# Ledger of designs, part 53: designed miniproteins, single chains, continued (2)

Each design is a single chain, and the fold is of that chain. pLDDT is the mean over its residues in the fold that is shown.

## One batch from the design tools (miniprotein)

Design m5737
Fold by ESMFold2-Fast:
Structure m5737 (fold): chain A 62 residues (1-62)
Amino acid sequence: MEIIAEALFDYTASTDDELSIKKGDILKITEVVDDDLVVAENLKTGKKGKVPIVLLKLVEKK
């Protein structure tokens, strides 16, 4: 199941496995790691990595 989310805040990756996002970026969540962390692809940049879920608003669940 594909989940689309919108970034609510700017976030700069501090590690190689994290994803940088900007407020308003649309993300595709590909995996849920735990209750606080997801793996997502930033549809604007094409980059993929881990993002704290608290920074995201879920927009679409297919």
Scores: mean pLDDT 78

Design m5738
Fold by ESMFold2-Fast:
Parts: sequence; structure tokens; C-alpha cells
Structure m5738 (fold): chain A 123 residues (1-123)
Amino acid sequence: DLSHLDLGTQLLLAAANGDLELVKELLAQGADVNARFPDIEGYYGTIGGMTPLHLAAYAGHAEIVELLLENGADVNARDHYGNTPLHYAKLGLERGLDKEALERVIEILLKAGADENAKDLFG
């Protein structure tokens, strides 16, 4: 059934876009909170393994980060490059995204048990 194959992809996009109400609805429909972005060959090697929590953390969507963690999101999930949601929030800060929102996301992730000793994207 093609309608079930897209539920995780919808959750990834809703989390990235800050659509809190759609995230709630998709989780209520049984979307995998730990859904992973598929491997894409041919773009700078293999890009993939990002979860909804990675994408929400990068964008500074603090309420979505809290909701995903409450629904069993892996706070220390790693993409194909070993990057965690905490690394993605830090990358958002480095890219000049919303500093106050990203500082709140970092606080939420650390309180949820994020590994503060994990190396960033540059070391």
C-alpha cells in the first residue's frame, strides 16, 4: 500500500518545516518517530540516516523537538556521518539561524540525555 510507504517521509518533512500540528497527526497515525531519510547515491557520496529529530533540531523547532522526544525519538540518533541531533542544532547556530530557538533546542536535547561530549562536524 503506497499510502503507508510515505508516512515516515511525511514526518521528516513536517519536522523540517516546523508543522507542529501535522507532526502530531502523523504520530497519532503511527508514523515511526525514528524514521530515517533514505540513502541518496550520487550527491557528495551517501547522504541519509537523518531522523525527524535531526531536522527539527537544525531548524530550531523546539516544540517539535520536545514532542518527538516524548514519543520515543532517539536523542543520540546518528546519520551516515555519525552526526547527532545536537550536532545539527549546533550547525544551525553556525549557519546563523534563529539563535534563541536553537539555544532552547540544545537545552532540551541535553536535558533528554544528548551526549555533550560528541564531536562536532569539524572535529
Scores: mean pLDDT 80

Design m5739
Fold by ESMFold2-Fast:
Structure m5739 (fold): chain A 158 residues (1-158)
Amino acid sequence: SAGQQAIAALREAAALARALSDATDPEEARRLLAAFAEHMVQALLLLGELVAADPSFAAIAREFVERLYQAFTELAQLISQVDPQTGQQAQQLIEQMYEHALTLTVEGFRLAAEHFQQMFDLLGERMGGGIARALAEQARVTAEILDQTAAQLEAALA
């Protein structure tokens, strides 16, 4: 089901975020970030399908979107301390992702996934020690959000 696939994608993204929290090498961080982005895009698309099929999942999806927005806004602030231009561009993409995802529609989650991919492509392209450290600092909080959302979905599907 879309719900079981969303749980799997969230858990895989959480494992990659935990690996990213220990990544000090920019090339390793770039590889982990690319893999993380693939699973996050999949999770966002599947959440859109899940909410469309069963509106009772809307509350879990909204909480997830709000928690991701807070975590990624903090990430953009950390990036802005080392690369102000990249931080500002990341923040703009995060705002667009949040605005679209907050609609809790299939189209909104599709657009959010596109902006999410653009943000991680930007961070990967501009990857250096400073961006890698910012990602590592925020990755543990991101993993917790992903694991908690997966657990909430699993409980709701029971």
Scores: mean pLDDT 91

Design m5740
Fold by ESMFold2-Fast:
Structure m5740 (fold): chain A 80 residues (1-80)
Amino acid sequence: MELDADGRTELHRAAEEGNIEKVKELVEKAKADPAQRDLLNAQDADGRTPLHLAIENGNFEIAKILLEAGADVTAKPKDE
């Protein structure tokens, strides 16, 4: 998995777009591979996780999927 120019993963984009099917696929991969688990809590250039983007865009079903997978809603950048 690669980051785009804003530090966003494919999971960030799927959560922002409301693509439930893509989020489920990416979450399954993250659960199966510890190296990909950190992608559930990856922060973009603004310190946003996929969970934050799902909530901001009203994609509550995606937010539920991410929380069930272990996403941390309280993740923050250290010092801007």
Scores: mean pLDDT 72

Design m5741
Fold by ESMFold2-Fast:
Structure m5741 (fold): chain A 57 residues (1-57)
Amino acid sequence: MLVKALKDYEAKSELELSVKKGEILEVLEEIGDNYWVAQSLSTGEIGIIPKKYVEEI
């Protein structure tokens, strides 16, 4: 599943992914109720991102 970043987000820990608005990510796994493990298609980096900062495309 592909998602697009709705805004810039700066990672708050080493496990989180930093993204720029409009960046496309592939969702790999759901963690709990509010987080995805996702891979950036631009950088190839994998990390945790809050669901509220992305939308499905």
Scores: mean pLDDT 82

Design m5742
Fold by ESMFold2-Fast:
Structure m5742 (fold): chain A 111 residues (1-111)
Amino acid sequence: SPLLTVEDVNAKDEDGYTYLHKAARFGNKEEVEYLLSRGADVNAADKEGRTPLHLAARYGNKEMVELLLSQPGVDVNAADKEGRTPLHLAKERGDEEIVEILLKYGADENA
């Protein structure tokens, strides 16, 4: 039996962060892979509407962006409460490599 249930793995803190948000933010690839194997929601939204992909793009973790984009059902064009997508955050960062990866996975450059 799993040590975490699907409900436990998708538990949100007071800011709406799941374990997957934190792992994506800090670039812990092993933790992300573990959480996804336990049924973590790749599209979980925090209180600002940000997904793990928003955080990976914002914090410039290329390997994490690629890992999340490889997941079935990932929403590459998820918009936060301000209408910002992961592509907007990568552009604000000036991270041309992450911008290119997001576009290759179907990010809308006109969003």
Scores: mean pLDDT 85

Design m5743
Fold by ESMFold2-Fast:
Structure m5743 (fold): chain A 69 residues (1-69)
Amino acid sequence: SDLSDEEKEELFKKGDKDGDGVLTAEEFQELLTNELGKPKLSDEEIAVVMKTADRDGDGKIDYREFKGL
């Protein structure tokens, strides 16, 4: 992707509405549509992305995993 590490940090903070340091699938979906102008992903498409990013298998994306996207 064309995003810098600083832009990814800012986007992560915008997506992390609870301030818990992780993104849920719903928060990640909102981030893609609202901040990046991406079309809304289907439940199946978001599940594939979450499976790829979520190395811990907890159903959430931390900042380290998000930077890898």
Scores: mean pLDDT 71

Design m5744
Fold by ESMFold2-Fast:
Structure m5744 (fold): chain A 123 residues (1-123)
Amino acid sequence: PLTLDEQLFNAVITGDLERVKELLKEGADVNARIKEPLFLWGFDLTGATPLHLAVIQGNLEIVELLLKQGADVNALNDKGENVFELRNEKGRTAFDVAAIASGKETAEKIKELLLKQGAVVRK
């Protein structure tokens, strides 16, 4: 059977906001890290958190929920990359992929929200 954390990753990937809410109430770790090698949407998501997944998906409502539940806005994958530092095999950022998935305006709103919550952009 899938763990609560594995179910949380699947709910975020599918954009199932109500299931994300239920799993967090059941004790899924909002800062859970993907334990196995995972390559999705051209990104190396090994060690990534639900927040990394929600940002790439462009799902503003899930991003807002995860941050409200104590998601670490500066969480790093196994390569030491936060959501602003992620690049896929085509050189696209998480926000470039989010803009493709949900539109440029939604991607910019997610970016602003993360910066307002204390996200660090390292150049």
Scores: mean pLDDT 85

Design m5745
Fold by ESMFold2-Fast:
Structure m5745 (fold): chain A 63 residues (1-63)
Amino acid sequence: MELKKVKALYDYKGKKEDELSFKKGEVITLENPEELDDEWLRGTSVETKKEGIVPKSYVEEVE
């Protein structure tokens, strides 16, 4: 399985502990190749090392 990375398009502050907080421009590594839901991804921030669910509309594929 290939590791996939996405980049934050906007700042996001998680409202719950399972939501990842990130800043625009942060790179997030997707740990699971499968999406949790059509609207959410599970990943880990490269910079903060925090993991959580990420709104798919707030990120884009980096390569």
Scores: mean pLDDT 72

Design m5746
Fold by ESMFold2-Fast:
Structure m5746 (fold): chain A 63 residues (1-63)
Amino acid sequence: VEKLLKELEKAGIKNIKFVKQEGDWLIYTGEYKGKPVTIKVNLKKKEFEVYEGDNLLFYGFFE
């Protein structure tokens, strides 16, 4: 997860903060281009999603 979060910071997501874990999902908040975003990381599927409101900005996989 730490490597993924560093890559998201390199992609321009700032102030990444852990909020909670819900089952296999880790939920973070951050800021992208001055707007709040929600980062969802699935530990089983090894996928991540970044949302601005209901709009999916980024989607991918991690190791």
Scores: mean pLDDT 83

Design m5747
Fold by ESMFold2-Fast:
Structure m5747 (fold): chain A 62 residues (1-62)
Amino acid sequence: KTILAKALKDYKATKPEELSFKKGEELEILELVDKEWWLAKSLKTGKTGLVPTSYVEIYEVE
C-alpha cells in the first residue's frame, strides 16, 4: 500500500535519522512509526528518513 504525502513547510533535519525537505516536496510514507514521526522517502532526492507528521499532508493512498 503506497502512501504519498506533500511537505507543508521546510524542515531541516537535526539528527542523522531525520529527513530534510522543502515545502511542496513529495514524499512516500514507508512506515507510520508513531503519531509524531513517519519514515519517508523523498521522491525528489531518493533519500529516506524520519519526518515530523505535522509538516506533511497525505494526499494519496493506493
Scores: mean pLDDT 83

Design m5748
Fold by ESMFold2-Fast:
Structure m5748 (fold): chain A 120 residues (1-120)
Amino acid sequence: SMLEESLRLGLRLFPGGDTSHLSPLERELLRAAAGGDVERVRELLARGADPNARDSLGLTPLHLAAAFGHVEIVELLLSVPGVDVNARDTEGLTPLDLARLMGHEEIVELLESVPGIDLS
C-alpha cells in the first residue's frame, strides 16, 4: 500500500544511508540535497562533487531531493551533464518512484519530461 511504502521509505530516509565510503564533498552534497540547501548544492557541484554519489542505501542526491520535495535542487541536478536520472536504490526505486511515493507532483512532472527517463 502507499502508506506502507511511505512508512518504509521514511524509515530509510531518516537517518538515511551511511556515507563513510564517500569523500567529504560527496557527503555534503547528499546532506545539502536532502536538506534543501540550494546554494550549497550549487557550490558543491561547481567544486566537482559527483552528482551520482550513492549512500549505503543506493540513494543519490537526486533521490533525496525528489523524496524531500526540493524542486530547485532537482532542476539543478538535472542540468548537470552525466547525472543518472534512472539511478536505482537498494530497493530498486528511482528518483521518479520516490517523488511519486511522496506525492511531489511538480517533481514527478519535471522528471517525466526528461529524455530517456524510465517510466516503468
Scores: mean pLDDT 84

Design m5749
Fold by ESMFold2-Fast:
Structure m5749 (fold): chain A 66 residues (1-66)
Amino acid sequence: QEKLDRANEALANTPGITVEEALALVRYVEGLSLDEIAKRLGISRATVERLVDRALEKIGMTREEL
């Protein structure tokens, strides 16, 4: 809840975030595994990891801060 709200606020205020990066990060913060996110987005797990990492880099956060 708190982590999800914070992630959503950061994404809304960060220019240059793609829809795929935002969706991957939000699902990750919701507690979905990388494999579950990959299935939902129809992409590979490796691509999901890159999308999450890129979104976190753009918003200035680490996975540990989520």
Scores: mean pLDDT 77

Design m5750
Fold by ESMFold2-Fast:
Structure m5750 (fold): chain A 68 residues (1-68)
Amino acid sequence: MSPMELLAEAVKNTVVASVFKKLVDEEGLSRDEAVKKVAEEFGLSPKAVQRAYDAYLRSREEYLRRLA
């Protein structure tokens, strides 16, 4: 909830989302396969990967709305 905690969370979520998006869009993996691979590489549960991706999308939408 502090600014530093929010920044660290945003960076983590961005990295996880970036790798997930690359696996789906560039490597052609299914969502389920990409979630499993990201979970294994980062030592996260599949639910944690999904939450990180959802948080990234939410933060990105909020950022874009503030610029509009």
Scores: mean pLDDT 74

Design m5751
Fold by ESMFold2-Fast:
Structure m5751 (fold): chain A 64 residues (1-64)
Amino acid sequence: MVGELERLVSLGIRYYLQGKYEEAEKLFTEALKKAQELNDLAFDSYFHGIELFSQDKLDEIKKE
């Protein structure tokens, strides 16, 4: 299960680095949904941070 989440996060980061922000957002959103199904607050917080970083929500991360 965690291996699936790690794969989604890794792919999202790769797409983000390639400038494919929409693709990265989709992957991070799917990973976040999977993390919620596992009831893992640590993953939920981590993925939320990555999603904000890969999107137009970058300033929200700065406020943290």
Scores: mean pLDDT 66

Design m5752
Fold by ESMFold2-Fast:
Structure m5752 (fold): chain A 59 residues (1-59)
Amino acid sequence: MELYRAKEDFESSHPEFLSFKKGDLLEVLKRVNDDLWLVRSLKTGKEGYVGKSLLERVE
């Protein structure tokens, strides 16, 4: 499992984008392009797109 942590809170009105809070753990499912990744929240189980700049890798 490729695991990342949210660096800051993000709320989206668009259903395709994932809303999350700083510190939430996100599993990367697919890298769509250089900036946009499809992820799953480990907290909620929801999937959505996120900007990779909002994430940091967890060791």
Scores: mean pLDDT 82

Design m5753
Fold by ESMFold2-Fast:
Structure m5753 (fold): chain A 152 residues (1-152)
Amino acid sequence: SEAEELIRRADELEREGRLEEAARLYNEAGKLYLKQGDLLMAQVLFNRALELNPNYAEAWANLGKVLLKQGNFEKAKEYFEKALELDPNYAEAWANLGKLLLKQGKFEEALEYYKKALELDPNYKEAWRNLGELLKKQGKYEEAERYFELAE
């Protein structure tokens, strides 16, 4: 598979001492397993990427996404915050923190984080959908519908 080829190439780069390049390919393979719903393999690969490059903001955020899908909200928050310490312009990490806060009922904080994500990436459709859901929960149905249309 594509993911297995990425892992094989990453293993070769790791043996060559090309650790940052190996970390990038392990991260890309992890993203493919995450998309397939293999959370365990995704977690292994993101952890391997971080062992080789602990300053890899995308890999921290991707590991946070795995934990969020597993329902480990406290550890997911920690890893999204780690990603943002490394790259404060990482729109996906802001959006995922917003989603986590929304699940905790912290609507005002969730709104601020989704707005930050959309200022950085207006095409992040999941953040538009999550803003729509937030406004709907606040009884702002007309504004919610507009944001759902932007999420299409």
Scores: mean pLDDT 88

Design m5754
Fold by ESMFold2-Fast:
Formats: C-alpha cells, sequence, structure tokens
Structure m5754 (fold): chain A 155 residues (1-155)
C-alpha cells in the first residue's frame, strides 16, 4: 500500500512504515499529534482521511490512536470521523494518530499490531477507533498489551 504523511516525519519512520505497507498490503496514513491540542489533532486526522479516500475511494479505514493522553471527548470525536469512512468491502487502510513524543519504534509496532489484527479479523475494525494505549487483551493480544504499557511509560 501507499503511505501518506501529515506533517514532519523522520526518514527512519517513513522507511519502516513503507516496509510495513508493502508487507501487509495495507494503506497507511500517519498523523504526529500533540495531545494538548485536540483541534489540531482532529484537523490533521480529517486531512489524512480525506487524502486516503482520494487515493483509495472505497478504503475500509480504521483510525489507530497511539496515546494515553487523548481526552475521552477527543476520542469520541475521532470515532465520529472514523465512522464516516468505514466500508465492509473496501481495501484495508489505517490512519495512525500518535503522540509525536513517542519513539519511531513504538509508532511502527502500534501500526503493525493493528494491521495484523485487521488481516486476521477483516472488516471488524472498519470505521472504528482502536486505541492501542487503552486496548483490552482480547483486541490486540499480548503484543498489544506490551505496546500499551510502553506508550504509557513514554508519555
Amino acid sequence: GEVIYIGEISEELKKELEKLAKETGIHIAVVPADPSNPEEVLEKTEKALEELKARVPDASITVVVASDKFSDELLEKLGELAARYGSASGPPAIVVVYDKRLSDELVVEAARAVAKAIKEKGHEFAGKVVNVAKHKEGELGEVGKKIAEEIKKKE
């Protein structure tokens, strides 16, 4: 799949995300976010969703949140955005909204965990928000639990 970047992303993160998109066939958009600026988070996420839809009109999009610092109100609004882009029959895509203070490795591992879950469960996550930092064991398994713990430690 193609990778879409909203904002400044390191060359190493770009390389790892392009590798993940090639290995999984999933389209990936990434949004570095400041959890203290919810308006900017929503604006950048909408832009990522619109750009992804322009490239892949029928994409089955899941919004991935990698932060324990997003408010419940922000998560609800992200869920409303995601719901407008769900499709049962479209090619799978993810929009990864992450705390810009996280390491590139954690961002890639969060994206990989959700991409793997989408490959295993299909359209179950279409039009939904998956919060990796607040995931339950049954959603992303043991790997997801470890990623959630590392995100919380880094924030």
Scores: mean pLDDT 80

Design m5755
Fold by ESMFold2-Fast:
Structure m5755 (fold): chain A 55 residues (1-55)
Amino acid sequence: MLGEQLRAAREARGLTQQTVADAVGVSVRTISRYERGETTPSLETLRRLLVALGV
């Protein structure tokens, strides 16, 4: 699932949800929702997430 992949990539880089949230310009609550699969990021937000996670 996309959310699990985002969490795995973040943890592999030693990043907190807050650090990724700040890098992407969203709240930590939003990052948590993405990682749990409760919501799907827009294509622009997904692109920023992949850049922040080094993917």
Scores: mean pLDDT 81

Design m5756
Fold by ESMFold2-Fast:
Structure m5756 (fold): chain A 75 residues (1-75)
Amino acid sequence: DLNTQLFEAIVQNKDDAVEQVRQLLENGADVNAVSTTFSSQPQTPLHLVARYRPKNALEIIRVLLEYGADVNAQA
């Protein structure tokens, strides 16, 4: 699903990660989705960026905030 692809785009740390994240959010991925697939604890996309620190972390954070990521979300 789109939410799983959003998490995958963040953790794979590919050169096109920013473009993938933006496209998925534009297509309706939930910017505040919660997943346990990549962590033993529930994580939002913003939490995964902090955890995995991908190459384009600052730009990915900017895109997530543009689409309404909640910096105070508990997961």
Scores: mean pLDDT 76

Design m5757
Fold by ESMFold2-Fast:
Structure m5757 (fold): chain A 91 residues (1-91)
Amino acid sequence: MEKLLAELQELDQRAVELGRELVEAIEKGDPRAPELAEETAKALEEAIPPAEEYLDLLAERGEISPEEAEKLKELLRQRVKGLTEKLLKAA
């Protein structure tokens, strides 16, 4: 649990930070935006499977409801999809 949580936090922080930098680059017309978009998309995608596994594990153990786990998974997928789609369109 603890090791998986630490890994998830590290991946999430990296993906979010890259996403923030990319949005800023797009808004400023930075020519690196396409490269940042690809790197951000990869980081976001790499964070999804372990995050979903963690949520499933919490639901399976009764620490959160299955409904809450599904809502959190949907939020994660929506954030990744929305951000990635905007990145690729703007870059």
Scores: mean pLDDT 73

Design m5758
Fold by ESMFold2-Fast:
Structure m5758 (fold): chain A 89 residues (1-89)
Amino acid sequence: SALKMYDKDGDGHLDKEEISALFQDLNDKNLTDEEKKKLSVFDKDGDGKIGLDEFNYILEELGLKLSLEELRFWLESMGLNPTDEEIEK
């Protein structure tokens, strides 16, 4: 899966570099300095790791739109709960 390719540690967390690479690949853009600062807000432990739940908030906060099928696939692959709309269509 796409998320597992970027979760190099396989610990269910993405570091800031992995998330930056993912967003660059998916949206053909680099994260801005402002967006990188937002990633730091979601690092609750201050260890440079971001949990999968926090990853969903990052997607919303940065205003990045993934296709519904791609988002559902990644959420399912990572054991996250997709929305009912994403599951049923």
Scores: mean pLDDT 51

Design m5759
Fold by ESMFold2-Fast:
Structure m5759 (fold): chain A 62 residues (1-62)
Amino acid sequence: SLADELLQAAKDGNGARIVELIEKGADVNAKDEQGKTPLDYAKENGNKKIIEILKKYGADPS
């Protein structure tokens, strides 16, 4: 699914793929089976550029 691909792109730190998937209709706040969002994975990895991209596209930091 687009959600699974977005979560994987966030884990990989692939900003270009994240933007592509969001433009295709991926939910930026999609959760995996553990309740983790793309933003959660970006924060765990310390990838500031991916955090900034996700926040720009409406990721909820709550």
Scores: mean pLDDT 84

Design m5760
Fold by ESMFold2-Fast:
Structure m5760 (fold): chain A 116 residues (1-116)
Amino acid sequence: SALGQQLLEAARAGDLARVRELLATPGADVNAADERGFTPLHLAAWAGHLEIVELLLAAGADVNAADIYGFTPLHLAAIAGHREIVDLLVAAGADLTAKDTVTGLTPADLAAIPEA
């Protein structure tokens, strides 16, 4: 949807005010996905936008959403080296054992995160 696309773009860009506005719009899907399965949480986690990650999780974002290759937001934060976002996603219940289909690695493998 157009609203979903705008939310994905705002999350990628780090526009916190726009993300907040879009999430308050009737019909907003916090888990809107693009053709690759990237959600706003994936894009914010990859880009390092900590406050947007917090806002999306508070809005009910699926912490374990997987793209078409099995990458979760935690995989992307780990690959990008965003330590505070990694810690936040783990605290929010991110699956440390999920494997992507490209490398077969878990987020724990990528970020040297101890598995619980």
Scores: mean pLDDT 84

Design m5761
Fold by ESMFold2-Fast:
Structure m5761 (fold): chain A 80 residues (1-80)
Amino acid sequence: KYTDEQIEKAFKIFDTDGDGFISKEELKRVLKTLGYDLSDEEVEALIKEADTNGDGKIDFEEFKAYFEKSDDPLLDKLVA
């Protein structure tokens, strides 16, 4: 459904400090720029859904797996 290139471009939008992980703060900031005003608790819930290893942040492999399995319209906006 999505190419590795599209997923990588989307990941780079969220990974604003370039550390290879998406933090709660980065996710909240990007979602706000897309018009989603989520609470800290709501952002933490989204991270828990994608975060398979429980470290409280999303790496590229977890992000890619979420993209490949999800039909979320938000993801389509990120790769457009």
Scores: mean pLDDT 70

Design m5762
Fold by ESMFold2-Fast:
Structure m5762 (fold): chain A 63 residues (1-63)
Amino acid sequence: SDEDIEAAFKAADTNGDGTIPVVAVGAVARSMGLTPTDEEVLAADKDGDGTVDYEEFKAFMLK
């Protein structure tokens, strides 16, 4: 659910800046029972800057 996605993002955003590192995306998805590929995790980082914001994370989790 959207609530689970938001809670997972907030738990991974330990510094509260609204972004998480790309490596944390894969770890969060696996903790929720998903098995994303490295390519799918990297695709969540739209700008290639090594961080993922909430909109990118939500889009990744909903696909």
Scores: mean pLDDT 75

Design m5763
Fold by ESMFold2-Fast:
Structure m5763 (fold): chain A 87 residues (1-87)
Amino acid sequence: SMIKELAEKLLKGEQFSKEEAELLFSYLDVDGDGKISLEEIVAVLESLGFKLSESDILRLEAMIETADKDGDGRVDWEEFMALLTGE
């Protein structure tokens, strides 16, 4: 599955293309509100069959904290793109 491969890239900290980041964000944004939380990311990854370690969860939390410029504990599309593409 393409989405599963993108999820593996996220967990490994690999650089994304804009198209890959857009596809992953659309999949993670289950509520369609244009923002994603750590809880939503974890739930989606687990639904894809990933067993997240404590270190995986801490890493995802650190990524969200780095990207979250609004301080609301959630990452919007622009923040997510910048985080994954390095642009």
Scores: mean pLDDT 78

Design m5764
Fold by ESMFold2-Fast:
Structure m5764 (fold): chain A 62 residues (1-62)
Amino acid sequence: MVGEIFRALYDYTAKTPEELSFKKGDLLELLEVSENGLWWLAKSLTTGKTGWVPSRFVEKVE
């Protein structure tokens, strides 16, 4: 089974190589959550790339 799927609410440009750039409406698979919950390690379903995304920029897809 795939992990939880989230949708990007806003465009985001990565600030470091470890972060993931994405656009509003992109679908992301949750892989890991940071200890404080502010950052998620996610895989873009659009590009297949993996990186850290700010959790406030995404919402769960039902």
Scores: mean pLDDT 79

Design m5765
Fold by ESMFold2-Fast:
Structure m5765 (fold): chain A 57 residues (1-57)
Amino acid sequence: SMSEEAKRYLVKAASAIVEGDYKKAEEYLEKALELASPELAEGIREALKTVEKVVKE
């Protein structure tokens, strides 16, 4: 299972997305990825790819 710290970073990333702060969301997703289990890391990597596309527009 994902650590509680990784989960807290995912919540912060979601809040940043709602606020339109995609750069902050990218930073929180990167921190969550460092703490996530290998099973959950794939989903976080896909979320990062999506956010990076928006930031690089």
Scores: mean pLDDT 79

Design m5766
Fold by ESMFold2-Fast:
Structure m5766 (fold): chain A 74 residues (1-74)
Amino acid sequence: MSEEQKEKIARAEELFEEGRKAFEEGNYEEAKKLLEEALRILEEVLGKNDPRTLPVQVELGVLQLVMAVEKVFP
């Protein structure tokens, strides 16, 4: 793996942690943007079927469900 690819993965991991923190703080729109960016970077570097993308996919799925509920029952 190149240094550029390592830096991109590190950035994605940073965005994932920032997204999780935003989610825990109730900043759902910010969390969504951060998690989507993290997933995009990981998919570009590792591919969509790499198991290392699963934690971000799960977190984003849970966040989207919470946002859907909040939109219907504000």
Scores: mean pLDDT 81

Design m5767
Fold by ESMFold2-Fast:
Structure m5767 (fold): chain A 74 residues (1-74)
Amino acid sequence: HMVSREQLDSEVLLALARMYLSLGKKALEKGDYETAIELFEKARELVRQSGNTAEADELLAEIDKLIEEAKKKL
């Protein structure tokens, strides 16, 4: 009721990013490195769109490390 559209949009983007991050980690566990990279890149884009917060910065750092790990296996 009292939450701004901007705050709601940010929350939705972060929730979607966490979903893609989770799916990417599952793909990584299965050895599907190409799918993992694709999912992590989608998560990264969503985090970038969510805004400049400490949470977003931490998620970007985690995603970048996971992309690097997946690329080492590719």
Scores: mean pLDDT 80

Design m5768
Fold by ESMFold2-Fast:
Structure m5768 (fold): chain A 64 residues (1-64)
Amino acid sequence: RNKEIGERVREFREAQGLSQRELARRAGLSQATISRIERGEITPSKEQLERIARALGVSVSDLL
């Protein structure tokens, strides 16, 4: 099925056993921002996507 960016972020995060708070800490973002991205409430900026991808050890294209 087609995955939205937020769903892919959640899937990679859960596969690594990370909480939203831990991913936020690693990415240098707030936990509220990670939660809103995973729910599809906001579209992440390019910089936010790059930070999340680095924190998860994946490429930005893996999240798109």
Scores: mean pLDDT 84

Design m5769
Fold by ESMFold2-Fast:
Structure m5769 (fold): chain A 110 residues (1-110)
Amino acid sequence: APDTPLNLELLQAAREGDAERVERLLALPGFDPNAPLSSNTVVPGATVLGEALMLAAEEGHLEIVRLLLEAGADVNFKDTNGLTPLHLARLAGHEEIVRLLLEAGADENA
């Protein structure tokens, strides 16, 4: 379900760089990482994985970006402003994350 404590905990762990907590949450039976994210903005197809990937890319958490991509996060996920994880990683200067996202199939022209 959107905005469940587990979905919110995943977003917080991704933002804070707690890779062990991210890995544990993604492995929990009954956790739906593809659950739609509840939002005050209409973002069709927004998922907790997509938002977690955006947060990890912005904050520079390389291992969490890797874990989320391995869990099936859309590397070309777009937020309400049309920004992708690649855009946020480039803006923040996280060169290793930029490289990882491009290797994972990120569209440079998105």
Scores: mean pLDDT 75

Design m5770
Fold by ESMFold2-Fast:
Formats: sequence, C-alpha cells, structure tokens
Structure m5770 (fold): chain A 74 residues (1-74)
Amino acid sequence: MSIEQLQKVLDAFHEADTDRDGYLDIEELREFLKKLGVELSDEEIEELLKEGDTDGSGKLSFEEFLALVEKHVL
C-alpha cells in the first residue's frame, strides 16, 4: 500500500468510527469502504468482517482492516 493510500484509509476510518474507539462494526465498515470507493454487498462486508475478526465479535480494528487490505488488495 502506498503512503497516499494509507492516509486515505486512515482518514476514512476516522470518519466511519463515530465513537473514535478504534473499532468498526459492520455498519461503520460499510461506510468506511464506501469512502474508499470500494462498493461491496452486505454479504461481502460480513465476510470481510468475519475474516478479520478472530473471535466473531462483529468488530474490526484498524490493524485488522490493514491486514485484510494487504490480503485482498482492496
């Protein structure tokens, strides 16, 4: 990922994370992906969240999302 892409991802994460707790639930993840220009179905977003969330809590940290981006080239 380029520095420009990383900055864009961080800015979008901040806007989607309304509570600024560093985690995204499925609704926040949907908004985050839209801000990045990545349009996924609800099912695809659920699959990404499940992939990054190791315990099935339904939330994703910024680091977990970066790992998904590197794995899936979002």
Scores: mean pLDDT 72

